# Designed miniproteins, single chains: the designs that were tried, part 51

Each design is a single chain, and the fold is of that chain. pLDDT is the mean over its residues in the fold that is shown.

## One batch from the design tools (miniprotein)

Design m1870
Fold by ESMFold2-Fast:
Structure m1870 (fold): chain A 69 residues (1-69)
Amino acid sequence: MSEELLERLAREAREAARKPLEEANILGVPLSEEELEQLRRAVEEGKPDREIAELVLAILRRKGATLPE
């Protein structure tokens, strides 16, 4: 995973964590209530960008999203 992609995913996860469920998405992929709560916990716990990005990647893959390298 590139450093730029890692930073972007972590930033988008933090933005999504601040939004209501109806507006929460990452790269246009809507989040479930459970996924949004997972992201909120990771952000609140102060996890590093890498761990937040890895969580986002796991969520996107689970939803069948094609990820850039």
Scores: mean pLDDT 76

Design m1871
Fold by ESMFold2-Fast:
Parts: C-alpha cells; sequence; structure tokens
Structure m1871 (fold): chain A 68 residues (1-68)
C-alpha cells in the first residue's frame, strides 16, 4: 500500500515537472471524449478555465512580490 502511494506521489511530481496542470486536464479531456462522456468534457473545460485564471494571477503576483 505504501509503495503504491509513493509511486502515485512520484508520478504526480514528475507530471508537475513535465506537464502543467492545464496539460494534464487536456489529456483527461481527450480520454473523456474517447469514452463519449460529454458531461465530463464540459466539467474539465470549466476546470481548465479556472486553472488558467489561477496560473495567470499567481505568475503576476509572484513577479510583483519578488520585486518588493
Amino acid sequence: SDKLTEEINELGTELSKSMSPRAILLYMKELAEKKGDGEVVEIIDKRIEQVDELLGEATEKDIEEAKK
């Protein structure tokens, strides 16, 4: 059980290095489209919009705070 938790955490860390949260959501959207789950696709689209807003604000605030 602990080994599985470690593997999931390591995979999450590696994906965070190689893929943005947006890219992960886009991949999940493609999987949902292949399954024909239109409702899930709409939910993922809303999540992508939320992530884009948060990333934009975080990046700008991080730059402003680093200058202060």
Scores: mean pLDDT 65

Design m1872
Fold by ESMFold2-Fast:
Structure m1872 (fold): chain A 74 residues (1-74)
Amino acid sequence: MEKRLEAEIKLSLARMEVSVVRIALRNGRADEEEARKMLERAKELAEEAVRLDPSLREEAEEVIREAEELEKEL
């Protein structure tokens, strides 16, 4: 079940990117350009995870929503 493992890894990476940006913003250390790139990458990874394993849709949508909310703060 290689696709499922790949999907889980992609979703985990997406969550990490979002978490890094969130922490940086809270600490006033966010570089806007870098943060935007990380959030775009997180959304791409989450979408790829859903393509590989549709059961991850709800988790991926949550990650995408958080990324979009953080983008509005930049």
Scores: mean pLDDT 84

Design m1873
Fold by ESMFold2-Fast:
Structure m1873 (fold): chain A 63 residues (1-63)
Amino acid sequence: MAEKAEALLKALEELVKENGSITREQVIELAKKVLGLPESASDEEVLEAAEEAFRALLEKQAA
């Protein structure tokens, strides 16, 4: 899960550099792809999965 959070951050950085700005909808779609969620996943499910992934990343870096 921590590896997926790192991949998501890198993908977001590239998308922002290419487009200059990013919409919430684009962030959610990118998170679905990187975190392996189905396209039918709700915005709430995507945000919860992303939050858990980032928490795991922070804990793994501390440990």
Scores: mean pLDDT 76

Design m1874
Fold by ESMFold2-Fast:
Formats: sequence, C-alpha cells, structure tokens
Structure m1874 (fold): chain A 63 residues (1-63)
Amino acid sequence: MLEKLGIDLKGKTVAVPADGKGSELARKLRELGAKVIEVPSTPREEAIEWAKEQGADEVVEPK
C-alpha cells in the first residue's frame, strides 16, 4: 500500500532490485527500520519468487 512507503517498517523485510534506483530505495527502507534484500538483475518472476523464499514481506517490482 502507498502508506508503507511513509511509515516505520521495523520488522518488515522488503526486496528491491539491485540497481541504482533500487539501491537508493534500499537505503531509505533501511532508515525506516526495514530489513532489505537486494535482488540480482533477473527476470521479474524469478526475482519475486526468490525474494519470497528469502522471507520478504513486500517485494518492489523490478522495472
């Protein structure tokens, strides 16, 4: 949800793409208390599946 970007994310695990924009997002999410998993530049479906297997509560879709 949109609100998740502006709230304290302590205890949440969020997966983001391992690119320039994803790295900036990862930094901000970690500042909000989230545990961030950076996903390699892989096909979208594989990235989402991998992130969920790593315990991600939320997945930011790679573009």
Scores: mean pLDDT 65

Design m1875
Fold by ESMFold2-Fast:
Structure m1875 (fold): chain A 89 residues (1-89)
Amino acid sequence: GKEELIAKAEELLEKAFEYAKQGNVQEALDLAERALELYRQAGREVEGLERALEVYMEALKNAKTLEEILRAIAAILRMIGELLDIELK
């Protein structure tokens, strides 16, 4: 019964992409992190990390301030680090 967790995560990711496209970096990051947690609970952490990374990259593309750019970069680097830790095992 983890299918409902993935469905909720996908809904959160869709909203996260909408905020990312608007340049609302913080809301996009918060929603993507919630979606990632649901993917982790469902045992699909790699997929969740890849999806969160896509949102963070879109947020970086549409960021308007240096603070928003730095927040998006920090989130991207964190996700890449987590993916590399998994793939190097």
Scores: mean pLDDT 85

Design m1876
Fold by ESMFold2-Fast:
Structure m1876 (fold): chain A 93 residues (1-93)
Amino acid sequence: MERLRELAREIAEETDPERVRELLRELLSLTPEDPVGVAEALLEAVAGARDPEVLELLLEAAMEALKLVSDDRRAINLVIAAALLAIGQLLDL
């Protein structure tokens, strides 16, 4: 949990797309161990992100996470929520 929260915060505050991709790759690598924790971290990162390019990368990561979470309905619902929040923020509505 602590590492996932740290990754979420770093991703939300980061503006370098290459660094965001590295942090997202690390986050997604933890999906088999804690799919709900990864989904919660994605949602937290989206909620904190202000940069449109970071939001686009988070949306892509959420779509990838959805392929990795298979049997956990809570994780699936949280990933969908993260994707929808990212879309809403990107639309600036």
Scores: mean pLDDT 82

Design m1877
Fold by ESMFold2-Fast:
Order: sequence, then structure tokens, then C-alpha cells
Structure m1877 (fold): chain A 90 residues (1-90)
Amino acid sequence: STIEELEKIIEEFDELIKEVEELIKKETDPELKKELEKFKLELEIELGLVRIMLGVQKLTGKPDQNFLEKAKEKLEEFKKKLEELKEKSK
């Protein structure tokens, strides 16, 4: 269901945020640390939006398939960005 898929997306965003927090803790380059902190904020904003839309869909009983597809696309974009940042942190 759309609700179950949105809940899975929320779990995946929480995992990405945890990985970014660990990268921030070990990072000694101030410029890269700032980029990681900005990326974490962007992840937290998107997670907040997904949580709001999940709440709206639960209250209305109306799934939003277009929002689900956009959330999936955003999640994949953020996963790619995290891999790029991991390479820079080595």
C-alpha cells in the first residue's frame, strides 16, 4: 500500500541521517563538515515533508501516488549524494 511504502521511505531517511551523523563526527575538514551538516538539514526537511504527507493520507484515507513517486525519486537522489560524500571523506 502507499502508506506502507511511505513508512518504508521514512525508515530509509532515518538510516541516511544516522550515516551522515557518523560522517560528521569523524570529519576533520571544516568545509566538508559544513557540506555534511547542510546535507543532513536537507534530509531532515524532506523527512519532515514525508511525515506530514503520511499523516494527511492516514487522516483523509486518500493515498497520493504522485507524492509517493516523488518521495522515492528524492530518496534515490539523496542516496547517490551520500555515496559521493563518503568518497570525499576517505
Scores: mean pLDDT 87

Design m1878
Fold by ESMFold2-Fast:
Structure m1878 (fold): chain A 112 residues (1-112)
Amino acid sequence: SIKEKLSKYPKEILAFALELVKKGYIKSLEDLLRFLDTFSKSTTIGESYGIDPEDKNSIIFPVLKNEKGEYGTPENPTGPKISLEELEELLVKALNSKKSKEEIIEEILELL
């Protein structure tokens, strides 16, 4: 089930994903799983997103498909554009979350 798939991820990653879902940066279960799988393969959060080449103060999450149906990479990102300031705010909020892992998963599934 989808709950079993989500339960394999660390609480901190799920809490951050929840903040991205609440802001509308992750809009589907497919985009959520793509984000989580990309992050789970990364040693740092920076490996799961790319810097916008036109705006050094912005990050693009490679969670959306391009016109060819391919998901982005950090080197060629396709996805929602988030400012570094907003990214920091969402990360701090996620890290300070007092919700259980189960509560986070339920809230994500209710919003998607």
Scores: mean pLDDT 74

Design m1879
Fold by ESMFold2-Fast:
Structure m1879 (fold): chain A 55 residues (1-55)
Amino acid sequence: SAGAAAGAAARAAVAAGGDEATVSQKMIELARKAGVEASGATGSQAGASAANGGG
């Protein structure tokens, strides 16, 4: 879910003249600056994955 949305957003950004690596880099920079916000997003991804996969 979160991963799929991120993948779609990355492709849209690339189509708009960006680059996949650049999009990933921006995510890392934002995570480093915000910290908790990005960590929360990562936790949500893990939680959604666990719930969906039955972990």
Scores: mean pLDDT 57

Design m1880
Fold by ESMFold2-Fast:
Structure m1880 (fold): chain A 61 residues (1-61)
Amino acid sequence: MSREELIAAATSLLAAKRAGDVAATEAGIRELAEALGVSEEAIRRALAEHDTGEAVADALL
């Protein structure tokens, strides 16, 4: 996955989380964890600690 693709995915996931869409948020966490080969916990931590898709992407790279 490119940094640009990761920023786009992280931005969409943050938007779903802010909208309170639990199903979309959990699905996005699983898909991103699988695509990056990292734990779902790592994705949840990045989303909790950062407010932008770019910052989330940088935390996961």
Scores: mean pLDDT 85

Design m1881
Fold by ESMFold2-Fast:
Structure m1881 (fold): chain A 73 residues (1-73)
Amino acid sequence: MSEAERYLGRAVQAAASGKEDEAVENIKKALEIDPEAVRRFYERPDVRAFIESLKDKYPKVVETFEEAVEKAK
C-alpha cells in the first residue's frame, strides 16, 4: 500500500474506535502525501457509506474528507 493509503487505513480505524481527532489527523497526513489517493478513497462506495454513518457523531471526520476532495479537484 502507498504511504497515503496507510494513513487512510489508520483514519478509518480511529473513526471506528471513536477517536475523532486521531482520525482527522491521519486524513490530513494522507492529504499532505497524496491528495488524489484521499479523493479516490472517499469516492469508494463502502468508504463513503461508513464515513456518512459517522456524520452525526463525528462531523469533523466527514468535513475533513469533503475538504480534502475539494482541494484535490
Scores: mean pLDDT 78

Design m1882
Fold by ESMFold2-Fast:
Formats: C-alpha cells, sequence, structure tokens
Structure m1882 (fold): chain A 60 residues (1-60)
C-alpha cells in the first residue's frame, strides 16, 4: 500500500511538471521520497525519469 501511495504521488508530480507547476511537483516528489525512505522502497529509476523531464529545477 505504501508503494501505491508513492505511485500516486509520482503521477501527480509528473502531471504538475506537464503544467509547468514546479512548486506543486516538488511537494509531491518530496512526499514520495519521504515515504520511499520510510518503507525501504527504491524509486531511483522513477526519479531519474522525472529528472529527465525537467524536475531538476523543481528539486533545486
Amino acid sequence: KPQEEIDKLLEKAREAIRKGDFETAHRYLKQAEELAKKYGIDVTERLEELDREGVRLALS
């Protein structure tokens, strides 16, 4: 279930990136990373995909 919550947060982050709302994207990414650390879930590949879509600016 934590993995499902993380998936939803990453999906919302990606949608925010498409709309150019990097502040909202950053919030969802932070929440997803926090849950991933808490439950020991590896989201590295998915974060790399979002980083290629321009999320690096939102995470800075």
Scores: mean pLDDT 73

Design m1883
Fold by ESMFold2-Fast:
Structure m1883 (fold): chain A 63 residues (1-63)
Amino acid sequence: LSSAQKAALAALAENPPSEEQKAVIKEIADKLNAIGDALDEALKGIKEGKITEEEAKERIAAA
């Protein structure tokens, strides 16, 4: 593990998130995962020539 990763783990161990903070973190993570999935589909569509770059941007923005 890098020094930065060790510091992050130590900080998390000393200050574990509350139930309310965990709910917020989960919501952010769910949104990021949705954006990631939309990005992967958009890139695949562009590579296959099925969608335009403009349409890909719209799909990512909608996620």
Scores: mean pLDDT 71

Design m1884
Fold by ESMFold2-Fast:
Structure m1884 (fold): chain A 98 residues (1-98)
Amino acid sequence: LFDERIAADPTDADAHLARGLELLRQGKYDEAIKDFEKAIEIDPNNADAYLVLGMAYLKKGEYEKAIEYFRKAVELDPSNVHARKALEIAEKKLEEAK
């Protein structure tokens, strides 16, 4: 879906982010993480990229990593209610895993 955009311009952060989200929906968490990491390399201030990277780690059960990335998303955009709610969910999951 986004492979043609990425092949034409590998620095298209939005294309990496969009492909990563599609991979995340398919349960391909490790592949999604690679795309989100590329989006962050291209645009380190993209709060949404940190949010979806955290979501991928959350789905893998890596709660501590999910919390780190959600905190970064909140730091970059404190008004993002989705990032704040995701952080609360990840912290609760980490407590339940104790």
Scores: mean pLDDT 81

Design m1885
Fold by ESMFold2-Fast:
Structure m1885 (fold): chain A 86 residues (1-86)
Amino acid sequence: SAARAAALAQLQALDERARELGRRLAEALAAGDYAEAARLLRELAELLRRAAALLPQVLPPEEAARAQARLEELAERLLARAEELE
């Protein structure tokens, strides 16, 4: 379906962005730039939540629910980490 194709394309774009943010996060942490690291952790958490919202369009309902729960848990951990760095 057009909706499924659009969701897959969005998930691919979010995955590419997440990999880029992860690289930048590692660089910020290595440089001791904790303000930038906290900002990047929040951006990454937002991307995970956007990805989670798209999963019901791509995965069977049971698998989508499990994957959504895992991504939301990871997003919460990233937000907690960002708060620690401020």
Scores: mean pLDDT 90

Design m1886
Fold by ESMFold2-Fast:
Structure m1886 (fold): chain A 58 residues (1-58)
Amino acid sequence: SVELVYLELSEEERAAVEARAAEARALALAEGKSEEEAARVGEAVRRHLLVTGEGIVA
């Protein structure tokens, strides 16, 4: 599960994932999405990063 992958990450890697998810959420808000919709976008990006390992420093 994505939760197990998250637990295997270093503090720096977790911070990078959370920062990118927060950035995606902020961009969604800037595009006029609701706070709930923006939160879902951020969570989707977070899950995508954890599944693909995209841009996470190992």
Scores: mean pLDDT 73

Design m1887
Fold by ESMFold2-Fast:
Structure m1887 (fold): chain A 55 residues (1-55)
Amino acid sequence: SGYDLALAIGEKEDPELVAKVRELLAQGLSAAEIARRLGISVRQARSMITVIRNA
């Protein structure tokens, strides 16, 4: 990727929360475990992971 689209979407998803998801994803955690650790829904975690993978 070469886009900063993930940062622009930070208006919908807290940019700090996206950064935390990125760190947990780098540690090999699943969407469900990330959701549990951050207190968000699995759907939210999956959405953020998609944004991170496309950035």
Scores: mean pLDDT 72

Design m1888
Fold by ESMFold2-Fast:
Structure m1888 (fold): chain A 73 residues (1-73)
Amino acid sequence: KPLPAEEIGAILYLALGNVDYKRGDYEGAAEWYKKAIELNPKFADAWKNLAEVYEKLGKTEEAEKYRQKAEEI
């Protein structure tokens, strides 16, 4: 079963965000995770990772909103 182009692109953006996150570049990681979500809004892992990044950036209210979004999926 071939994956849709949007799903493949979302997975690639998630991987790029994970690389930046491992480097401690939380702002860069957030941008990649947002691109993953733009391609696949049902990508729960991207929402969870975005929440963790916002927590690292001190944006706790936004982090909680993204965490709740992941739980809805």
Scores: mean pLDDT 82

Design m1889
Fold by ESMFold2-Fast:
Structure m1889 (fold): chain A 60 residues (1-60)
Amino acid sequence: NADAEAERTRARFEELADKHAENVRKQTSDPEEAEKLAQEERDFWRRLGDIVAEAIRLLS
């Protein structure tokens, strides 16, 4: 069902958000910038996940 697929998609993007945030932390030498950039990465991927999940619901 579309709702179930949308929730799975959100969960997947949340996993991607955590993975990309961790990669940014490892690549950023400044601890303060690392945390800011990691939070921005999480926010970006979570927001994208919400958009995709809503699109799945609307296209069904």
Scores: mean pLDDT 83

Design m1890
Fold by ESMFold2-Fast:
Structure m1890 (fold): chain A 72 residues (1-72)
Amino acid sequence: MLSEKEKLLKLIGEILRLIGEILDLELEIEKLKAEDPNNPENQKKIEELKKKIEELEKKRKELLEEMKKLKV
């Protein structure tokens, strides 16, 4: 069985991975905004990317709550 410290380190690793994925999606949004912010197709893609970021942020929040349960 994993120790509490091993669980904590794994959660930190997963949180950092999610942050990396969120940053990649944010960079894609900035690229789309720079190309043509008034293009309806680009606006739709930006909305889809924002929804993906929202899902990843929810997962990150869940992992942070698990971290609080282990550390506090």
Scores: mean pLDDT 80

Design m1891
Fold by ESMFold2-Fast:
Parts: C-alpha cells; sequence; structure tokens
Structure m1891 (fold): chain A 92 residues (1-92)
C-alpha cells in the first residue's frame, strides 16, 4: 500500500544519490520509471515501489535486463501520481 510505495520511493532517492541513474516520466494516469546502473539494493527498492503501486490498484510491469530496470504503471491513483511527481522533482 501507500507505506510500501513511500519506502520504495525513498530507497530509490538514496540509490540515485549513490550513483544509480533514474528517469521518471508521468503521462496522465501512467508512469514509466527507468533505472540504470542499478545495484541489488536499487533493484529491491524498485520492486518495493512496484508492489506499492500494485497494492494501490495500478497495473504494473517490471522488466530487468542486467543493471537496467524498467517499471511501467497504469491506472495510477492521485496519491501514487503525487509521490511519483515528487520523486521526479528530487531527480531533476
Amino acid sequence: GILTLIGGTLGLIGSYLDGTEIEVEVEGDKATIILRNATPTAKSDAEQLARGLEELGAKVTVEVEGDEVTIRAEGLSEIALSLLENLKKELG
């Protein structure tokens, strides 16, 4: 739920500060999050973020290719969108 989403979001901010490249794109009720140079910790935090989004009713797909993680979500609630927009602001 919301606490899981917050935990994953804060973890990803920490990973970004440690050198993981993170891109967030939000379009309507959809979002795409891309991690590059992801550590095992960053991958775990991305999985926590994805679970939080699913628990809040979003449809989420996670793809992992080496050190790259792509999360695609649709049907995002207003609270999920707000948290992802805040993540995007922290990254740029």
Scores: mean pLDDT 83

Design m1892
Fold by ESMFold2-Fast:
Structure m1892 (fold): chain A 57 residues (1-57)
Amino acid sequence: MMDELNVRAQMARLLAEGRDEEAEALARKHGMMEELERMKVQIARGREDSARRRALA
């Protein structure tokens, strides 16, 4: 079984890969929805800053 630290690491990887739905499913299984929301906010801000400096295809 995965510990909370491992679940958090997996959620971060899924979000980085753009697999938001799988990250949410994992968070639900382990009761880590608040951590997921915090990670999403940080990633969204990073993506906005990156998009302003770079154009997406």
Scores: mean pLDDT 71

Design m1893
Fold by ESMFold2-Fast:
Structure m1893 (fold): chain A 95 residues (1-95)
Amino acid sequence: SDEERKKLVEETRKELKELLEKAVASGVLSPEQLQELGKLVTDFIRALENNDLEKARETIERIKEFGKTVPEEAKPYVEEIAKLGEEALKKLEEL
């Protein structure tokens, strides 16, 4: 239902924001890397809000590619964000 979709998108936004705040607090990502990651997460949430599942999938792949470019210590933070996004997208595709 539309209500279940809106709830899942809002819960996903909150969880992704918490993971971004955790990444910021870690100190393992540069300001430029944090800006790029924040933009990618914002683009992903916007795609979910617009029910643009193709763009949401493309943005997850971009987050994964970004994760290849960061230091080893930073990779788990980017991977956790990508995993949460993939799980949310899968749940939305089942609604």
Scores: mean pLDDT 88

Design m1894
Fold by ESMFold2-Fast:
Structure m1894 (fold): chain A 79 residues (1-79)
Amino acid sequence: MASDEEVEEILKKELEEAKKNFSPEVVKIIEEIAKLQEEGWKAKKEKDEEKVKEIEEEYKKLVEKHKEKLQKEAEKVEK
């Protein structure tokens, strides 16, 4: 079972890799997404279904808002 510690370790490694490959602006977006994912995991642990839904909504809005920037950065790395 994935623990909060395991999730945090994975996210830290992903953020470190992102900082090397992406612009500071995109890294900031990735960090915001990571924070929402951690809060979502914590809410699931506490069985707070309302909080989980709120965090999932915020996550969707954050991704949608920055989708164009994230997609353009991904295309640059892919090429």
Scores: mean pLDDT 71

Design m1895
Fold by ESMFold2-Fast:
Structure m1895 (fold): chain A 81 residues (1-81)
Amino acid sequence: MEAEEEYARLRAEGRTPAEILKVALDYMMKGEEEKAKRLIDLAFRDQAAAAGLPPTPIELDVKSKEELERLKAQADAALAR
């Protein structure tokens, strides 16, 4: 699956799951919703595995472009020092 290959590539390049969430939100903004959701699920699973926790799927319910931009802002904040 395309999203899984891209996720693996980004992780191999040294991207963190949080950085990949930002990439996924960019795909949502471009209308590639299914690919974005898959990347988000993979990133969340990877974060849970690193913490020794079971994966908890997240759900995106985007009602407007503003809501999508808010999610991107949250990802940006998670990457901030």
Scores: mean pLDDT 67

Design m1896
Fold by ESMFold2-Fast:
Structure m1896 (fold): chain A 110 residues (1-110)
Amino acid sequence: MLQLTQSPSSVTVKAGETATITNTASSSVPGDNVDWYKQKPGQLPELLISHTSQRVEGVSSRFTGSGGGTTFTLTISNATLDDSGTYYGVAHVPGQPSVYGNGTTLTVVE
């Protein structure tokens, strides 16, 4: 079964800095079908990026997805305090449940 290893588990950046989160898959992800989500405590997960690099309408251009095959990266440029939360990648594989990364907690400080 495909697995995602997400790193780092936690990261702290100052407002205006860039945060980078990477998922490594145990084997090539079919169709590079990896989505990125943001979760805040007590809220539903928000979809940011679909199919590796397709930014969802209304999501800030500061969020960029890249990669393919076994390595997928979410980049958050010019971080704001509101970007604090838990981020996770999700790989979609035909005929089986979606595979979740272990999550990354981002803390943005002034």
Scores: mean pLDDT 86

Design m1897
Fold by ESMFold2-Fast:
Structure m1897 (fold): chain A 55 residues (1-55)
Amino acid sequence: SEFLKEAEELSLKYIEAKEEGDKKAAKEALEKLLELAEKNGNEEAAKTLKEELKK
């Protein structure tokens, strides 16, 4: 599905940003992942992503 493809792309961006120490890019990727999780009704993923963003 289109949502799954977008989630995978954002997950890769998040991993790359963390590996490079780019905290801003990592946060932006997490925020977009959260938006997708909420739009798809994935409450468990949304809760986990919100907790990561609080750190």
Scores: mean pLDDT 80

Design m1898
Fold by ESMFold2-Fast:
Structure m1898 (fold): chain A 84 residues (1-84)
Amino acid sequence: KKIEEGKKYLQKGVDAYVAGDYETAAENFEKAAKLFEEVDPNSPLAESAYYLLGLAYRKLGDVEKAEEWFKKAQEIRKKRLEAA
């Protein structure tokens, strides 16, 4: 259920991002990332959602927040690869 909810928010974020609504994209990507992370802290879906969140903040001109979210995505990827 949480994964399906997260995927719906991820899709809403992508649709908003493509439409140029980066604030709505960021909001939906953050909701998706948190739902995926609740199910699995090292989730590839959470990594992707945090990376997309960083891209949305970069489009909004908030470079510092963008770098924070890219770092979060990188840490999730690193933990998953180290666990393998």
Scores: mean pLDDT 86

Design m1899
Fold by ESMFold2-Fast:
Structure m1899 (fold): chain A 60 residues (1-60)
Amino acid sequence: MKLKALKDIEAKNSKEVSIKKGDIIEILEVVDDTTLLVEVNGKKGLIERLDLRKATEVIE
C-alpha cells in the first residue's frame, strides 16, 4: 500500500522519519498500536499512525 503526503510531517525523535508534502510512503510493518514502520525516498523509519492518517491519502 502506497500513500501520498498531503503536508509535511516532521520527525519527533531520532527513530522517526521526516516526510515532505508530495512524498510517496510505503507501509512496511505495524510496530504497535500507535507506530508504523515506513519507507520514504529509500529511507526506513518509524511514524505515528495518527500523524500518517491525518496527513496522507491512499494512492495504490
Scores: mean pLDDT 80

Design m1900
Fold by ESMFold2-Fast:
Structure m1900 (fold): chain A 97 residues (1-97)
Amino acid sequence: SKEELLRAIGLQLRLIGLEFDLELLLEKLEKGEISLEEALERLEELLKEAEELVKELEELLKEASEEDKEFIEKLLERARELLERIKEEREKLKEKL
């Protein structure tokens, strides 16, 4: 439906924003422009936002029409991949503290 598609587009924009924020954070960390402690704090914030996004996509998928389902499933897969990447980067950073 149009409502489901608009919600999915909104969640896609949030996903793109979180992916961008993670890449920017990792670039700043690599360049020494941010402390390990600040980077860990930012990763914890990104983790919470990614977990919330996954939950919202899972709920939307349950309500989705067959026409919108494939698009939402692909977004959910990307969101889960982002969540796992954030977890991995957070654990790597914790080992360096």
Scores: mean pLDDT 88

Design m1901
Fold by ESMFold2-Fast:
Structure m1901 (fold): chain A 70 residues (1-70)
Amino acid sequence: MEEELKKKAEELKKQLEEAKKQGEEALRLMTELTKKDPSFKEDLQRGEEQAKGYLEKIEKEAKEAEKAAE
């Protein structure tokens, strides 16, 4: 049981890192699009807010899993 919780916490940490990488890549692509078409500037800001909210949720779940493993 205890090892399962630790494994789950590690998996959540890996998901968090992967989500950050994907978020950075998406942000980079949107920035390139904004250079070609300034109308995407608002979409870029919205994308950043949504990405931050998603990352915060994953981070909270990872922290909760770590606390449960203690």
Scores: mean pLDDT 72

Design m1902
Fold by ESMFold2-Fast:
Structure m1902 (fold): chain A 89 residues (1-89)
Amino acid sequence: GPETGLRLAQEGLEDAKTALERAKELGKDASLPEAIGLALRSIGAIFQGEQALRLAPDDEEAQRLAQEAIELGKQALKLAMEAVKHGKL
């Protein structure tokens, strides 16, 4: 429902921001396990945002926060994938 959607949007945005900050901090110096962990967290944040969009379609705040979670999560995922590419394997 809308309350669950708003909560998922808020949690997804917090997760996306945390993943993005960590991805920027580690950069190319991330170990392969750290880079994979960031990719998984980023995917989770994107999924929370997408679920929030479905559960709260008429909640403007939930829709806005969910969209931001998806956008920041995608940015974090891109950085995590670059870190995987530059990892020691």
Scores: mean pLDDT 84

Design m1903
Fold by ESMFold2-Fast:
Structure m1903 (fold): chain A 72 residues (1-72)
Amino acid sequence: SEKLEKAEEYIRRAEEALRRGDAEEALEYAKRALEYGLQLEDPVKSTGYAIRAIGIALEAVLRFGVPFEKIP
């Protein structure tokens, strides 16, 4: 599935950005991973990607901080 491939790709990109300390980029990729993940027909995979994406986003905000205007 293209949506599954995109969810997986954006999770990897978000994790890479998080490792570099680029909180803004990590949040952007995590948001895209969540968007594609929630569109998956398999509820187990959908939930798994959603939890992973939310976890990355929370770590980026709490560990590195972001400007207030970048928080949705």
Scores: mean pLDDT 80

Design m1904
Fold by ESMFold2-Fast:
Structure m1904 (fold): chain A 78 residues (1-78)
Amino acid sequence: MTEESLRASLEATEESLALYEEEKEKLSPEAQEYLEKAREHLEEAREALERGDLEAAQEHLDRAEAYLIAAAVAQSLS
């Protein structure tokens, strides 16, 4: 993955998280916990990207995406 493609993916994931955060009070407690974990990993991914650590940025982005999916699944199952 290039820095450019990684930055684009990070921005798209941040936008998805922001949409969930607009409605966070309507989410189940389990979905809210996954959303918080996704946010933490997005922050780590952003910091890794800013320092040029593309491997760490990708790893944290993958974790954030996984937690965002988990939040959506938890919301569907609640």
Scores: mean pLDDT 81

Design m1905
Fold by ESMFold2-Fast:
Structure m1905 (fold): chain A 104 residues (1-104)
Amino acid sequence: SAAAEKAKEYIRKGYEEGKLVEGIKEAAEALGMKVHRVELNEEGLVNAELSFEKDGAEVRLSLRNVPEETAVEIFLALIEAIEKNQVLPGQTLDVEVTEAGLAV
């Protein structure tokens, strides 16, 4: 859909321009999602809480300390899942990067 393509563009351009928080907010608005929280810290970690309604039930997405590049992949995958009608009503999507995933 046009909204899904526009949302993916906001995510990609936000990442490329160092404005991922703004890109996430614009993508959420394009898809009719609510942004409860979105933050990018100095270490390049994303913390975000978003929700949207699907078939009368709230779907929630929660990201905690997710690296910026991984957050981009998660948002792009979520947009594709929404477009393909693969997200279930009332689903909660929680993503937390393990200590092993943050170790360099």
Scores: mean pLDDT 78

Design m1906
Fold by ESMFold2-Fast:
Structure m1906 (fold): chain A 70 residues (1-70)
Amino acid sequence: SREELKKLGEEELERLRELMRRLDVPPEVADQFVAAFQTLYDDMIDRDASLEEIKQVGEHVLRVLEERGA
């Protein structure tokens, strides 16, 4: 459902915020990044994206940031 997709998007954004906090990303940069991905997830949901597609995007972003931050 769209409600489940919205919840998943919010959970992915929270994981992104937590990762950026651990990597000591400045709050202003983190806020801009989160806002951009929130807009992306909202658009994906409005375009009827699948649950799996949203999960894949979120996991990919987290992996790239973790690899570059290590």
Scores: mean pLDDT 79

